# Designed miniproteins, single chains, continued (3): the designs that were tried, part 55

Each design is a single chain, and the fold is of that chain. pLDDT is the mean over its residues in the fold that is shown.

## One batch from the design tools (miniprotein)

Design m9892
Fold by ESMFold2-Fast:
Parts: C-alpha cells; structure tokens; sequence
Structure m9892 (fold): chain A 93 residues (1-93)
C-alpha cells in the first residue's frame, strides 16, 4: 500500500501541529507504508498522496525549513542534495 497513506502524514501534522507533529507524522507515514524515514523514499512516496508542484529538491528545501527538517536520518538523496549537493552547489550534478 505504497503512496496511498491511511491516517495522515507529516504534511498534515505540520499544518495542524507544527514541526514536531510533522516529524512524527512523517515517520509514521513512511513506516506504515513499508518505507523508511529516508528523504529519498519519502520524496518518492509523498507526491502520491497529493502531488506536489515543483521539483522534489525544491519541495525538500521548503519542507526542510518548515517541516521536513523533522525527519532524522534523511535518505542518501535528501542528505546529499540538501547537506552536500544542493546546500553547497545548489543541486549541482
């Protein structure tokens, strides 16, 4: 049951409870859908819940500042893009 979502995810938590709720909602969402609390997998499953306009990197940047920063142990893609690639070169290569 990937990408469907059942009770709510980090985005819903962020809207109703702020960053802490977003953290817990994101972790629970990924966990219950057979994913892990990794940015790479989260980005792949998150659009299936409602589709996000823009790029995954742009969404991650926006969410990181206001909500996605909540998820510890971001996947290799998110960590590389946000903390290594995107943060340093603005998403180079």
Amino acid sequence: MYGEGAGGGGQTGALNGGPDAAIRGSEKHMREHGGSEEGGRKAYLAPARGAVAGTDEEQARHSREGGLHAVKGWGEQAARGTMYGASRDGGGA
Scores: mean pLDDT 41

Design m9893
Fold by ESMFold2-Fast:
Structure m9893 (fold): chain A 65 residues (1-65)
Amino acid sequence: MPPLTLSDVTALRNFFNLDKLAFLRMLNRLNELGLSDEELEALAKRLKTTQEIVDFVNARLAEMA
């Protein structure tokens, strides 16, 4: 899978008008990251920018490849 870009993630979040946690839940489901709700809630508190979300998801996808 090609890595996610900041532009693509920003466009998706804006299109669906999702809050950070709902958006992280969507990315977890779409990319089959295997994260629990507790892990997603912790990430929502830790990740401050959309770029940090992109970096985390791309790192997780690389670990699963």
Scores: mean pLDDT 74

Design m9894
Fold by ESMFold2-Fast:
Structure m9894 (fold): chain A 77 residues (1-77)
Amino acid sequence: MDQIIEDARASGDPEALAKVEEAEKHEKLAEEALAKGDNETASKHYSEAMKAVAEAAELVGADKRSVDALRKSAEAW
């Protein structure tokens, strides 16, 4: 499991947990779109999931460099 997700769940921060939930919802929508052959919609939802993970990382005290790396990963999708 991703360390950022574990840190968010361990922190008990409701905002960080909400961002993890948002990421999980977008990942599910991306998988559904990919199963239908809708690569454009899948890419959009994977990008949104990575952005939500970056926001969760920021909320649990991850440094700007780590957050920036996650945001760049989102843009790569």
Scores: mean pLDDT 73

Design m9895
Fold by ESMFold2-Fast:
Order: structure tokens, then sequence, then C-alpha cells
Structure m9895 (fold): chain A 96 residues (1-96)
């Protein structure tokens, strides 16, 4: 199902975030972890997309606090872009 694909992708994104977790603010990391768990517990694609939106917001706030050319900022930017792209594809598939 699309929801199962969304959850599988969210797990891959969270695994990438964990590789750089030592370089992320602890409060932001805790918030992302909570949102990820809410995503995994989503009962509908709409609930999953809502958690994706909140995760993207936290990642963007983290980026705003960093030098945009730092390796950490570049990696977080890539992760945020991948999540936004996947969210767009999920919304598009839901409309079909």
Amino acid sequence: SLLDEAKAFAQKIYDQLMKISSQIDSDALQQLGQLYQQFLNAKSLDEAIAQMDKMIDVLQQTLDSLDQYSPVAIEIGVIAALLAMFRYEMKKLKEQ
C-alpha cells in the first residue's frame, strides 16, 4: 500500500538522520524522533503526510540555525529535500 511505502521511506530518512545525530541539536532530534514515531503509527496516508510536513518544518528550522555551506547543513538540506519530494509524490498518487 502507499501507506506502507511511505513508512518504509520514512524509516530510511530517519536512518540517515541518525548517522548525523551527534551534529543535530538534542531538542530538534527529540522532536524529529517523536514525529517519526507518530508517522509509523499513522493509520491513513493523510496522517502520514501531516507528520511529514511537521518533520520538514523541524528540519527547515534546524537549517536556518546553521551555516548553509557546512557539511551538516548540506546533509540536512538533502534529507529535507528528499522528504519533501516523497511527500509530493505521495500526495500526487493519493489524488489518482
Scores: mean pLDDT 80

Design m9896
Fold by ESMFold2-Fast:
Parts: C-alpha cells; sequence; structure tokens
Structure m9896 (fold): chain A 85 residues (1-85)
C-alpha cells in the first residue's frame, strides 16, 4: 500500500539521520576547539529540523511516536553540549 511504503521510507530516512546525529555527537566529544564544537552542534540542530519535517509528514501514530523519541534524543544531546563552555 502507498501509505505503508511511505512509512517505511520515512522510517529509513529517520534512522539514517539519527545515525548521522550520533556520529556528530562522537565528533563533538572528540573536538577540542570551541568553534568546531559550535559548528557541529549547528549540524545537529539541522538534523533535528529534518527529523521534525519527517514527523510533520508522518500520519501513522506509531511512526510519529518513534520519530518523536528520536527528536527528543537529539534535542537532549544538543542541550547537553550547549550547556558546556
Amino acid sequence: MEEEKKDLELKKKAQELFGKAMSLHRRIRAATDPAERERLVAELEKIKAELQSLYDEAKNPKLKSFLKSMIDAVDKVIAAERARL
């Protein structure tokens, strides 16, 4: 069905974006330059925005719940990294 195929495509895109976010988180943790950390956090914010777009496009409640959990996880990483000086 069209909706099932779209849900699978959205889920796959979200998983790829979440993987990129976790890779960026590891890079932020390894970065020693504050300017580099700020740049990488900005990239995380872009990924969060892309995940939000997928959430807005999704109609399936279970898929929306899954996407929201990923958005919340990325948001917590952004907040934690921004709390560092």
Scores: mean pLDDT 83

Design m9897
Fold by ESMFold2-Fast:
Structure m9897 (fold): chain A 81 residues (1-81)
Amino acid sequence: ASLEEILRVIGLMLRYIGLEFDIRSLAETLPKEVQEKVEEARRRFERGWEAFRQGNLDEAIRYLEEAIRLLEEALAELKAL
């Protein structure tokens, strides 16, 4: 594992946190479909964190990118309301 790979994982984690904050800032309560996407994104983030802890950076990056995509979809749905 390189420093560059570790920094990429950290950058993805920070992006996830920023998107979650944006979603929470836009709505006090989430529509069920949006809530389900946020919950799935959280599960993907947790798997990415576990992979990172185990030194599996490729798997960590994949799960974190999946989590970010789900939050971006959730945010887009909220903005369309």
Scores: mean pLDDT 85

Design m9898
Fold by ESMFold2-Fast:
Structure m9898 (fold): chain A 67 residues (1-67)
Amino acid sequence: MENVLKLKERGDEAYEKGDYLSANIDYGVALLALAVLGDKSKEAQELADEIQKKENEAYEKYLESLK
């Protein structure tokens, strides 16, 4: 779990700096790490939903930066 939170924090920092590609990658890796843990707690599901939403937003911002 701690590793997942650290990856999420890295994504948040990249997003804040406008590095949407790095943010998208870090969020994706955080989701993969969370999935591998197999934690079915409510907290893990809420965290996965939050990170997935952030990943989607970072991806959208990245695509906007390419236009």
Scores: mean pLDDT 81

Design m9899
Fold by ESMFold2-Fast:
Structure m9899 (fold): chain A 91 residues (1-91)
Amino acid sequence: SVRDGFAAAFALMEEAQRLGEESELGEAARNTSAGVYYVMLGDMERATEYFRRAVEADEELTRELVARFAAALPQWAERIRAAYERALAEL
């Protein structure tokens, strides 16, 4: 359900914050979460910029988190992937 998806996405955001508040892993996780937040707000330009910063911090972790967020938020999955793919193309 939508509620279960949001709960999963917020749990991912909390896990990301705990794992690396002061590390490069935390930077990738924080920027990925910000990117997803801006996708949900409809701000694709800011979403792309945050995903670009996340990829620059840790490309592999960002790819994994983007996939997990897309799975948790199916109603925004296409837009999440589009912003992420655009970020990769702009590197």
Scores: mean pLDDT 78

Design m9900
Fold by ESMFold2-Fast:
Structure m9900 (fold): chain A 84 residues (1-84)
Amino acid sequence: SESEKLKKAFEKGLEKLKKSKNPSETVIELLEKAKEYAEKGDLSKAASLLTAAGIEGVGLGVEGKDDESKSANEAVKIAVKEAE
C-alpha cells in the first residue's frame, strides 16, 4: 500500500542520514517522530515534522542521487501534500 511504501522510504532515509559523516541529530529525531505519527495514520503531524526537518535547510539526508534517497525524498513530499 501507499502507507507501506512511505514507511519504508522513511526507514531508508533515516538509515542514510544516520550513516552520514555528520548526521544532524535534530533532523534524525524529527524524522523518527514523523515516522511514528505516519504509522499511527496522523499524516498532518507527520507532515509538520517532515516540513520542519526540510525547511531547516538541512537536506533530509535523502537528497542523494541513489534510488533509495529519491524514494525517501518523494515519500516526504507526498506526506506533506497529503497533510495539506
Scores: mean pLDDT 57

Design m9901
Fold by ESMFold2-Fast:
Structure m9901 (fold): chain A 78 residues (1-78)
Amino acid sequence: APPSGAELDKLSDEERRAKLLAYARSLGLSDEEAEALVDAYLTVRRAEKAGERPSSEDFRRFVELMERALARERERKA
C-alpha cells in the first residue's frame, strides 16, 4: 500500500524519500523512474503543505508519472 501523507509528514526529508522510493520500486519502476516520481511527488506535497498551489508543470509531471506507474501495476496483475 502507498504510504499515507500523514505518515510521511512525520519523517525527515531523507526518510520520506527512502520510503517513497521503496514504494515506487515495488510498482516495478526502474531506479530512474522511481527517482523522478518521488521528486515530482515531494515537490507537489511541499507546495500543498505550505498552503501554496503547486505549479502546473510540477503537478502535470507528478500525474503523468503516477498514471504510468499505475498502468504498469495493472499490466503486471493482468
Scores: mean pLDDT 72

Design m9902
Fold by ESMFold2-Fast:
Structure m9902 (fold): chain A 65 residues (1-65)
Amino acid sequence: SAAELVAEGRRLVEEAVAAARAGDVDTGQNLGTKGVALLEEGGASAEEVAAASRRVADATHAAAQ
């Protein structure tokens, strides 16, 4: 269902942020891309998709420094 896709997307975004913060930038990017794609497929708002993309980008950029 759309709700299940959105829930899974949110879970993957949180895992992506956690992985990046733990220093695993590659896993963070991979999970973040998948999570954002599931949010879009599930019909999440443009605002939620943008916020999720920004959170992943911020965490991966911080971990790369």
Scores: mean pLDDT 87

Design m9903
Fold by ESMFold2-Fast:
Structure m9903 (fold): chain A 66 residues (1-66)
Amino acid sequence: TYVVTVTSEGGVLGRDSSVLGKGASVTLGADATVTESEDGKTLTVTSPSQGLTLVFGKDDATVTQT
């Protein structure tokens, strides 16, 4: 299971207008996927069971797998 933890003071914006501030953590569904952009600067995390997609710079949040 993936957990996204926001490390940036600017936070992370989800596509459904969810805003995650610094220090917030979101546990994703077991069907979650993590995709790195072709330029290596952006991560896209998708959790289809939760209807959640987060797009952020690699310095803005940490993704851990448990």
Scores: mean pLDDT 72

Design m9904
Fold by ESMFold2-Fast:
Structure m9904 (fold): chain A 112 residues (1-112)
Amino acid sequence: PVVRIHRITAPDKAKVKEVLLGILDMLLTEGEFPDIAAAAGLDAEAAREAFRRRTREVFGVELPDDTVLEVHTARSLEEALALLREVADAAGLDEADKERLLEAFRALFERG
């Protein structure tokens, strides 16, 4: 399957880290990635607002207005894991949380 990975960059790394840890928790408990940003075709501002709103609704985290959201398309598990590792590194996740996130994603991706 084709997977879209959202790369989140903000000056406040602590809030980005909270979102990624929330994704890890949801992935481990529900076996699902949250649909945080809904829409191919929105302009950058509308996409950021939708993402900020969804992040607040799902994780209770308020992201700054200057949060940068990039959407990358992965066509293989290896490509998806590489992008996810870059996102986790940028957000400042420790190696243990990074490994758990990558393994949970691998298991979900391979299940279909």
Scores: mean pLDDT 61

Design m9905
Fold by ESMFold2-Fast:
Structure m9905 (fold): chain A 81 residues (1-81)
Amino acid sequence: SLKEEFERLLAEGYSELTALVRLAKERKTSVVEVAKELHKQGVKSPYIELLIKIHEGKLSSEEIRKKLREIWLEERRREEG
């Protein structure tokens, strides 16, 4: 399943965003379509949530930039621990 492929990529050391981009490329679809399908399958990820909210058009360019920075800082903090 798509969820199993995504979880495998995360286990291999890929970030959530890199895994989403790779799966979109392999399936010849958009990152948003992969994110929606993974969310439907019960996958919880900061990138998946952000991408769905962006697609819904509920976020300004400033809010998108802020949320991407917050996700990047969380990943960086995880690497420092």
Scores: mean pLDDT 75

Design m9906
Fold by ESMFold2-Fast:
Structure m9906 (fold): chain A 60 residues (1-60)
Amino acid sequence: SMAERRAAAAQQIVDLARKYSQEYGEEPIVVVTVEDGVWTVEMETLGDNPQRKTVVIDTR
């Protein structure tokens, strides 16, 4: 169902944010943009040397 795909995408975002936090040792800002069932997830740390990661999740 759409609800199951959305729940899976949300869990994947949480898991990715946790892995990113663990890798860089600080909490990221997470920005999620949804367009036509495609979720673009941008994560960025706020320190003096900002680290950025982008992941695309297709829920179509």
Scores: mean pLDDT 77

Design m9907
Fold by ESMFold2-Fast:
Structure m9907 (fold): chain A 130 residues (1-130)
Amino acid sequence: MKELLEEAYEHAQKAIEYLRNGKFDEAKKHAERAIELVERFLKEASDEEIQENAPLLLETGLLLIEVGSIFRQLGEDELAEKAFRVGVEVLSRVPDEVMEANRELEKYVLKAMFEELINGDDLLYRVLSR
C-alpha cells in the first residue's frame, strides 16, 4: 500500500512540474495516473493503513487539489473536477491530528480553491506558473 501512495505522490509532483514548464499533455498523463493511484489506495487501504500513511496521503491530496485548480484554468474541467474531488476525499479520510499539524498550508490551498471556484479567478495558476 505505501508503494502505491509513493507512486501517486511522484506522479502528482511530476504533473505540477510539467504544468510549470507548459508541457500540458505530459502533465495530464501524470495527473490522471496520480488520481487513479490515490483512488485505488483509498479503496484498498484499511483504516490502519490510512492512519500509518496519513502525512504522505495528506501531501498527495493537497497536490491533487493544486493540480485540479491549474487544469480548471486550462479548460480541462472533467480532469480538474476529478482531481479536486479525490483531493477533498483524501482530506476527509486523514486524521484530524495530522490535518491540524499542517493546518496553515491546508487552509491556504483550500481557501485558494474555494475562492477560484466562486470567482472564476486564475490567481493560483499564475502563482504556480512562476
Scores: mean pLDDT 77

Design m9908
Fold by ESMFold2-Fast:
Structure m9908 (fold): chain A 115 residues (1-115)
Amino acid sequence: MIEELRKLLKEAVELRVKYLRALGEGKHKEASEYFVKYAETVEKIEELMREMGVEPSPIEVLYRATLVAIKPNAESHPVNMDMLSLFSHLYSDDEIKKFEEQFLKRGEEIVKRVE
């Protein structure tokens, strides 16, 4: 399951980049084809995540979070996004726990700033 999930996540990121590039070049037919494949791949990822007992998150949200976290190179190299962002939710219990601790600390800081 993990290896299949990695493959699908990589394919989704690559298709998203191809979609955005085709849009920028005015290649609307190619963009549409990449978007359809992207959407189908995301549906498969969400189904696989549910089977694994991992809470499904929108892939676009994870993609955008990765762009912010890994600047400046994230926008030019989508393969790095696969490894660093998406694996934090999906890879192993030990890795998930380490990232959860960091996210909890950040969440508490945000709450304290709003209150």
Scores: mean pLDDT 56

Design m9909
Fold by ESMFold2-Fast:
Structure m9909 (fold): chain A 97 residues (1-97)
Amino acid sequence: MKAVVLVLASEDTPEEEVDRVLEELERRAREAGYEVVVRRVTLSTEDAYDPEATRKVAREAFEAAKAEYPGAKILVGGAGITQHSLNEARKVAAEIE
């Protein structure tokens, strides 16, 4: 079974921090027996701190991932975004699943 690891990152987030989140989620997904594809979605600083804006960007990215990899599990991480924005993105992933 395939998993798409999607990390939502603020444009102000250091690449090393984004890479660390991606690597951790990819490792967890592989340990769970998934074949992993990784995707990064870059958010403006404004959007990263707005849960509604994050939710809209996340939905578009998740729908694109679902179209490209039908039946894949979507695993969501965040870097340089608020916990509230990340929680809203995770709700969208569950709705699309």
Scores: mean pLDDT 83

Design m9910
Fold by ESMFold2-Fast:
Structure m9910 (fold): chain A 73 residues (1-73)
Amino acid sequence: DAALRAVVEEIRRMVEEAIASGKPVDVEAIVALLGRVLPEASPATLRRMAEAAAKAAASGMSVDQIVEILRAL
């Protein structure tokens, strides 16, 4: 899952940049990124995964920890 790891790394960067700039996290952009590597997932599933990934990244979790969380969903 090199593609999923790369997307989670991008999500983590987006969340860190949003926090640093005082802007809200762009959940729709995260949904789009996840949809590229999980094309069979429903829009509702992608949104739940995007919210889980954003929350985990905001709490300082590693890329590997976030990938494990998403695999459990």
Scores: mean pLDDT 84

Design m9911
Fold by ESMFold2-Fast:
Structure m9911 (fold): chain A 72 residues (1-72)
Amino acid sequence: SRLRELRERYLREGRETLANVLLSVEDQIRRSKSDVPKEELAKEILKEQARVLELQGLPEDAKDMREAAKEV
C-alpha cells in the first residue's frame, strides 16, 4: 500500500516519528469496523495529522502527509 511505502521510506531516512504516525493510521484502519470505506478514513486521518504538523511548524512533514492521503 502507499501508506506502507511512505512509512518504509521515512524509516530509511531516520524520520521515525512520521513512520510511527503512519503505522498507527494503518493499525486504526485495519481494526475499524465502520461502514465508511477504509480509504476515506485513512485520507481524513492523514489530513488531520498534516494540519497539526503545519501548526507545529513542520510544513514539509505536513506536505508528505497530505501526499500520502492523496495516494490512499
Scores: mean pLDDT 76

Design m9912
Fold by ESMFold2-Fast:
Structure m9912 (fold): chain A 88 residues (1-88)
Amino acid sequence: GPEAELQARRDSLLKEVDELIERAKTLYEQAVAQGRSDLAAQAKRLIEDLENLKKALETGHPTVIRIAERELERLKAQLDALEAQLAA
């Protein structure tokens, strides 16, 4: 039913958030190693945003689950931009 489908979506989003947190931590370490304090600060903010999204998703609230996909795409785009800047 709709509740079971919603919880399956939540579990999928939680897995994706965990993968992005790990990626953000890797980018933070890369920024620190490169002496890029600006990019390190950006990575730290992205880690905090992702951890906050994870906590919100863990509540299982339907409203959070429904908007989380859009928020996650926004955070992915910011991580992709950060990674591109570190690769330059």
Scores: mean pLDDT 87

Design m9913
Fold by ESMFold2-Fast:
Structure m9913 (fold): chain A 78 residues (1-78)
Amino acid sequence: MESLINKLKERYPEPAFQALLDALYEDPTNKEALKLIIDSLPISDEESLEDFEKLVETLPSEEIKELAKKLLEEKKKK
């Protein structure tokens, strides 16, 4: 998880986005940080979406993984 978060931070150097990634790293069950991260991801950046999908697979809760996958699918459909 840490290596994937660091990779996403390198792709998105915006302070607000980095703070959200740090919040998710400190509390991997933080649904609010997860929602804000997904809302902030650009749909057109396929590489960053793939990296974030890999990060989702490292989350410790199946409920959080399912929520993240659902939010990503909803975002991709727009």
Scores: mean pLDDT 73

Design m9914
Fold by ESMFold2-Fast:
Structure m9914 (fold): chain A 117 residues (1-117)
Amino acid sequence: MEKEKEKKLEVVKLGAAAQIILSLEKGILSEEEVEKLIEAVLNKDWETVRKLLLEARKRGIERFAEFVKIARMVEVSKVSLEELKKKMEELKKTKKKEELEELREKGLLAASEIEEE
């Protein structure tokens, strides 16, 4: 794999972890809902992904937006649930909310750049 693509994938993985932490702290998503979404995306179970996104949309546009961001970054990076949980624990110990928001934005940008390729 090209070194630049590997760096972008790591940024997307960190962005996914940061987005999940922020969503859980806001109380707009539960840990169970996030785990189900990640497992569905990684298993390419697009029917379950679609169902979760539609249910999120019914509960509010912010919840829908948060699920879409998580699903996109997980799909692009192929980060495992185990790796993601490990990165989340590391970020919770070392990063402030503002730094998590920056990591999220960088992750979304990197995901968009990879999708453009």
Scores: mean pLDDT 80

Design m9915
Fold by ESMFold2-Fast:
Parts: C-alpha cells; structure tokens; sequence
Structure m9915 (fold): chain A 57 residues (1-57)
C-alpha cells in the first residue's frame, strides 16, 4: 500500500539521515509523489522511523 511505501522509505532514510530528515523526505514523498493526505503520510513516516529506531537498539 502507499502507506507501507512511506513507512519503508522513512525506515531506509533513517539509517543514513537520522529521524528528522528521514521524516521530512518521507512525508514529502507520500504527499507529492503518492498523493497521500499530509496527516496520513506523517503517521506512516513516524511508524517507519519508530521501526528503524527499534531495530537500531
């Protein structure tokens, strides 16, 4: 799904860019490329970041 694409993109970007930059780019991708509502994209990006943080611990 489009939400899963945003989650996965945020998780991938987190490893290189950290949480703030990863969230920003993933939200922009979800809104501007996938056509998601900003709130939906933000929630999906946040889930991706949390997943990546949990894996890094």
Amino acid sequence: SKKEEVENFAAELYKELGPEEAARKAIDYGVNVLGLDRDTAAVAAGKGIQKAEDEAA
Scores: mean pLDDT 82

Design m9916
Fold by ESMFold2-Fast:
Structure m9916 (fold): chain A 66 residues (1-66)
Amino acid sequence: GMEEELAENRARLAAETAEGVALYSGSKSAEGRGEGTADSARGIGEGDGGKGIVEMEGSEVTITGE
């Protein structure tokens, strides 16, 4: 379905953005790359790491975009 294509397109963009943001805070967020460390390490909407470049204060300063 069309919705499936939209989800895939989003996943690709998120993956690329995640890599860019990881470079920005990769060295400081060692736990952010931890596999099986914690859900917060993934930053599911709390850090906008995959979409935002503002992770210094978490999601407090960052506005949840689309």
Scores: mean pLDDT 53

Design m9917
Fold by ESMFold2-Fast:
Structure m9917 (fold): chain A 76 residues (1-76)
Amino acid sequence: SKAEAYGALIAAETARHYLDQGKYDEAIKVLKEAAEKYPSYAEDFKQARDAVEKGDVETAKKLLDELISKLRAEIA
């Protein structure tokens, strides 16, 4: 739904902001909670979290940027 997509967008942008600040533990927490709250996007959030936990921050940022673009297109 558009409501779920909007909530997921806020979560994805929040996690992306934490990654930009080097706040990886906060980003992981947001991504974990988002995977639980937004089942339609749970796999996207889990993949981004896995990348952060492996220290692959650049892949995590790319995955979140792709998710954000997808969510913005769905809401528009």
Scores: mean pLDDT 90

Design m9918
Fold by ESMFold2-Fast:
Structure m9918 (fold): chain A 100 residues (1-100)
Amino acid sequence: SSEEILEKVKELLKENGLEEYIPVIEEAHKIDPEGTTKILELFLKALEALKAKDSKTAMELLLQMNEEYNKLLSSLSEEDQKIAKKAWDALGKIFEQEAS
């Protein structure tokens, strides 16, 4: 469910010392629940592929995630785009730490 996906990402933020970004992820979800949930679901799948050392699947999922992110940005106001960009940066930080 949308709520389960959001909670999984919030837990990953806490586990990676990025709990400061939880409010911005929650705010992005409030702005566009459907678009944000799609991005978070693709992120979780990409992270699992990365952990499995499946670089091809991880790359394909990251490309899909980037396409959904660009669609989300194109539908948002300039103010809401700033929130979405901060949320995107937070996801990137999880990915970098988990890749180490």
Scores: mean pLDDT 87

Design m9919
Fold by ESMFold2-Fast:
Structure m9919 (fold): chain A 72 residues (1-72)
Amino acid sequence: NLEKLLENVLSLPNPFVRALGIVALYESSDEARELALKHLPTLSPETKEKVYEIAKAKGLDEIAEEVRKVLQ
């Protein structure tokens, strides 16, 4: 259940580890990618920033652009 996996990721105490989980979901399947993108606006500002950093380092332009839009 992808929603349960996302809930587990979002319950992790460290923003960097949460960001790693979101990026891993984005890379795993088309369904998980859509779920990760949908939940970007709900992430804490620190987690959003870490998602952007990881995405840029990995060359994942789509998720980097989408998280940048909601980083304010």
Scores: mean pLDDT 84

Design m9920
Fold by ESMFold2-Fast:
Structure m9920 (fold): chain A 94 residues (1-94)
Amino acid sequence: MTEKEKILELIDELIERFPEFAGPLSPEFQKRVPDPITLADIKARVEAGELTSIEDVVSEIGRLVLDLHTVAPEGSRVQELADEIERFVREKVA
C-alpha cells in the first residue's frame, strides 16, 4: 500500500466515524476559529498532493481537534468527539 493510499484510508475511516466534521461547519464555529478545517478539506488537500505524509495529515487532524477544544464548552459532546478523534488517530498510526 502506498503512503497516499494509507492516508486516504485513514481520512475515509475518520469521515465514516465522525461525519459531523466531514463537511462545512456551522457559521458560529467559523466566527470563533480562524481558518476552520474539516475532514473533507484535509482529504481534498491529500488528493491534490498538498499533504504527502502521514505526519502532515496527523498535524492537520490535530489542528481540527485543537479548534474543537477551543469552541466546545468543557464536558460537551463536541469536546468528547474531539478526544475520540485524537485517540482514534493515535491508535491507527501507532
Scores: mean pLDDT 76

Design m9921
Fold by ESMFold2-Fast:
Structure m9921 (fold): chain A 86 residues (1-86)
Amino acid sequence: SDKEKGEELAKKFEKTLEEDLAIVRRELAEDPEGTKARYRKLLPLLEESAKGVVEKAKELGSEEAAERIEKAFERFLAELRELLAA
């Protein structure tokens, strides 16, 4: 069903963001300055990518999935900005 497809999309997106944060933490440990410069440039692109996934979830008729994706992305951006500020 469309609701099930939306839930799968939300779970996949949440997992991908968790994995991406783990990668950022590893890269910051190895190259703090280069990593910060790269992710600062990527932030607008990541935001646009996340909007596309939210829109796709809405198209599948899953408002709950869209809200989950949006909240997951907001948490991701907040944590990423904290990591880049340290």
Scores: mean pLDDT 81

Design m9922
Fold by ESMFold2-Fast:
Parts: sequence; C-alpha cells; structure tokens
Structure m9922 (fold): chain A 68 residues (1-68)
Amino acid sequence: SLEEVKARLRDAIAAGDTEAVEQAAYELSKLLKDKSHGELARAIREALAGHTVTPAQAEAIRKGLSKG
C-alpha cells in the first residue's frame, strides 16, 4: 500500500540505508505514476516530515524517482 511504502522510505532514512531509500522512492513513483506530480511530492513530504535527509539520501530519492 501507499502507507507501507511511505513507512519503508521513513525507516530507510532513519537507518541511513541509501539503497533502501532509492528502492522505496522508486516504488512510490510506480504506485503514483498515474497521479499528479503534486500527489507524488506530497507523499514524499509526508514520509519525510520531521526527518533530516543527508545529501546522499536526497540523491538516492532523486535516482529512485527518475527510474519511474
């Protein structure tokens, strides 16, 4: 589900696992491929709310999203 993928993205960020971050971002883009760009952006903001994202993690998110 969307909420499960958002939870995996949050957990991957908290764990510092950049490979898991990229995979979760890719899955999120696939789930929301037929939705607006605004919905994808909102889902990412909600998943990352209250978390500090490193430059490496931000790059992993970008790579995951670009694969969709």
Scores: mean pLDDT 80

Design m9923
Fold by ESMFold2-Fast:
Order: structure tokens, then C-alpha cells, then sequence
Structure m9923 (fold): chain A 77 residues (1-77)
């Protein structure tokens, strides 16, 4: 897995802030506290990321957790 020019369009701090907003959104959907806590954990991991690939992976995980929260909210309502 070799990417010649990896771009995230975000810094570690910006990625962490974006994921925190995702955690707030998941909470507004009635997501489980564990899902919100996982998103907050991913936000902290994003701040510690040293490569664009790490930031992309963390942001993808956060997006998946939000998508699961949305699907769960639709299933229950």
C-alpha cells in the first residue's frame, strides 16, 4: 500500500475537531455512550497522528461510527 502523494486536507488538530463534531452529532441521534466515547477516543488519536494515512484511517473509522448511529436511529424510529 504505497501512496505517492497522500493528502488529507486537514491537520491532526483539524481532524480531531471534526471528529469531536461527529461525536456531538452522534449524541444528538441518541447514539450509545460507548459510540460517543469511541469517537472521542478517535479524536485524541487524530491529534497524535504522525502521517496522513493515519489521519485518513481515523477519519474513516469516525465516519463509519456516525453512519452506524444514523442507521440505528432510523431502525428504532
Amino acid sequence: MKIPIPKTDVTPEQAAEGIRKMAEYARSLGADPETVARLEELSERARKATTPDEINEIMSEAASLVAEAVAKAQERR
Scores: mean pLDDT 75

Design m9924
Fold by ESMFold2-Fast:
Structure m9924 (fold): chain A 77 residues (1-77)
Amino acid sequence: MEEYQRLAVELVRAIAEGDEAAVEEAVERLAALVAEKYGEEAGERAREGLLALAREAAARFSPEELRAAAAEGEAAL
């Protein structure tokens, strides 16, 4: 659970910085965790959903808002 939350924070931070490679790495790591726990189909859905969510977040929120959200998420760990 804590590892998943930490990776989610890393994903939000990568989106905030516009680092496409870091976004893809965080998504793959999160999808792999989901696949290990819930099966390959769940991992595939997670990858697709997280990439769509990352694109929507980048379009809807400012980098400052995303960095603030990542900082709050990290403080809650």
Scores: mean pLDDT 80

Design m9925
Fold by ESMFold2-Fast:
Structure m9925 (fold): chain A 92 residues (1-92)
Amino acid sequence: SESLISQAERAFDEGRLEEALRLLGEALSDESLTDAQQQRILDLLDRLFAAARTDAQIQRVIDLYKKLLSKAENKDLILRVIGGILRGIGAL
């Protein structure tokens, strides 16, 4: 959902990491996400990973990358998501 992605981006910008993670999880439940929406989710997941302070937050970001990977069809997006998962695992 466009609305959920926009809300997640706002929550992150306001320092509300837990709300941004929750809203992205909800957005990733949408089966009709466009490549542009998937790219926005990926960009926000990369920022959430950089901002994560706990192993629990890192694990949640990894789980969201995995959920995005299950929907991704674009090769460049798939490779970026795999990179995010590997960096996340390496940080645990």
Scores: mean pLDDT 86

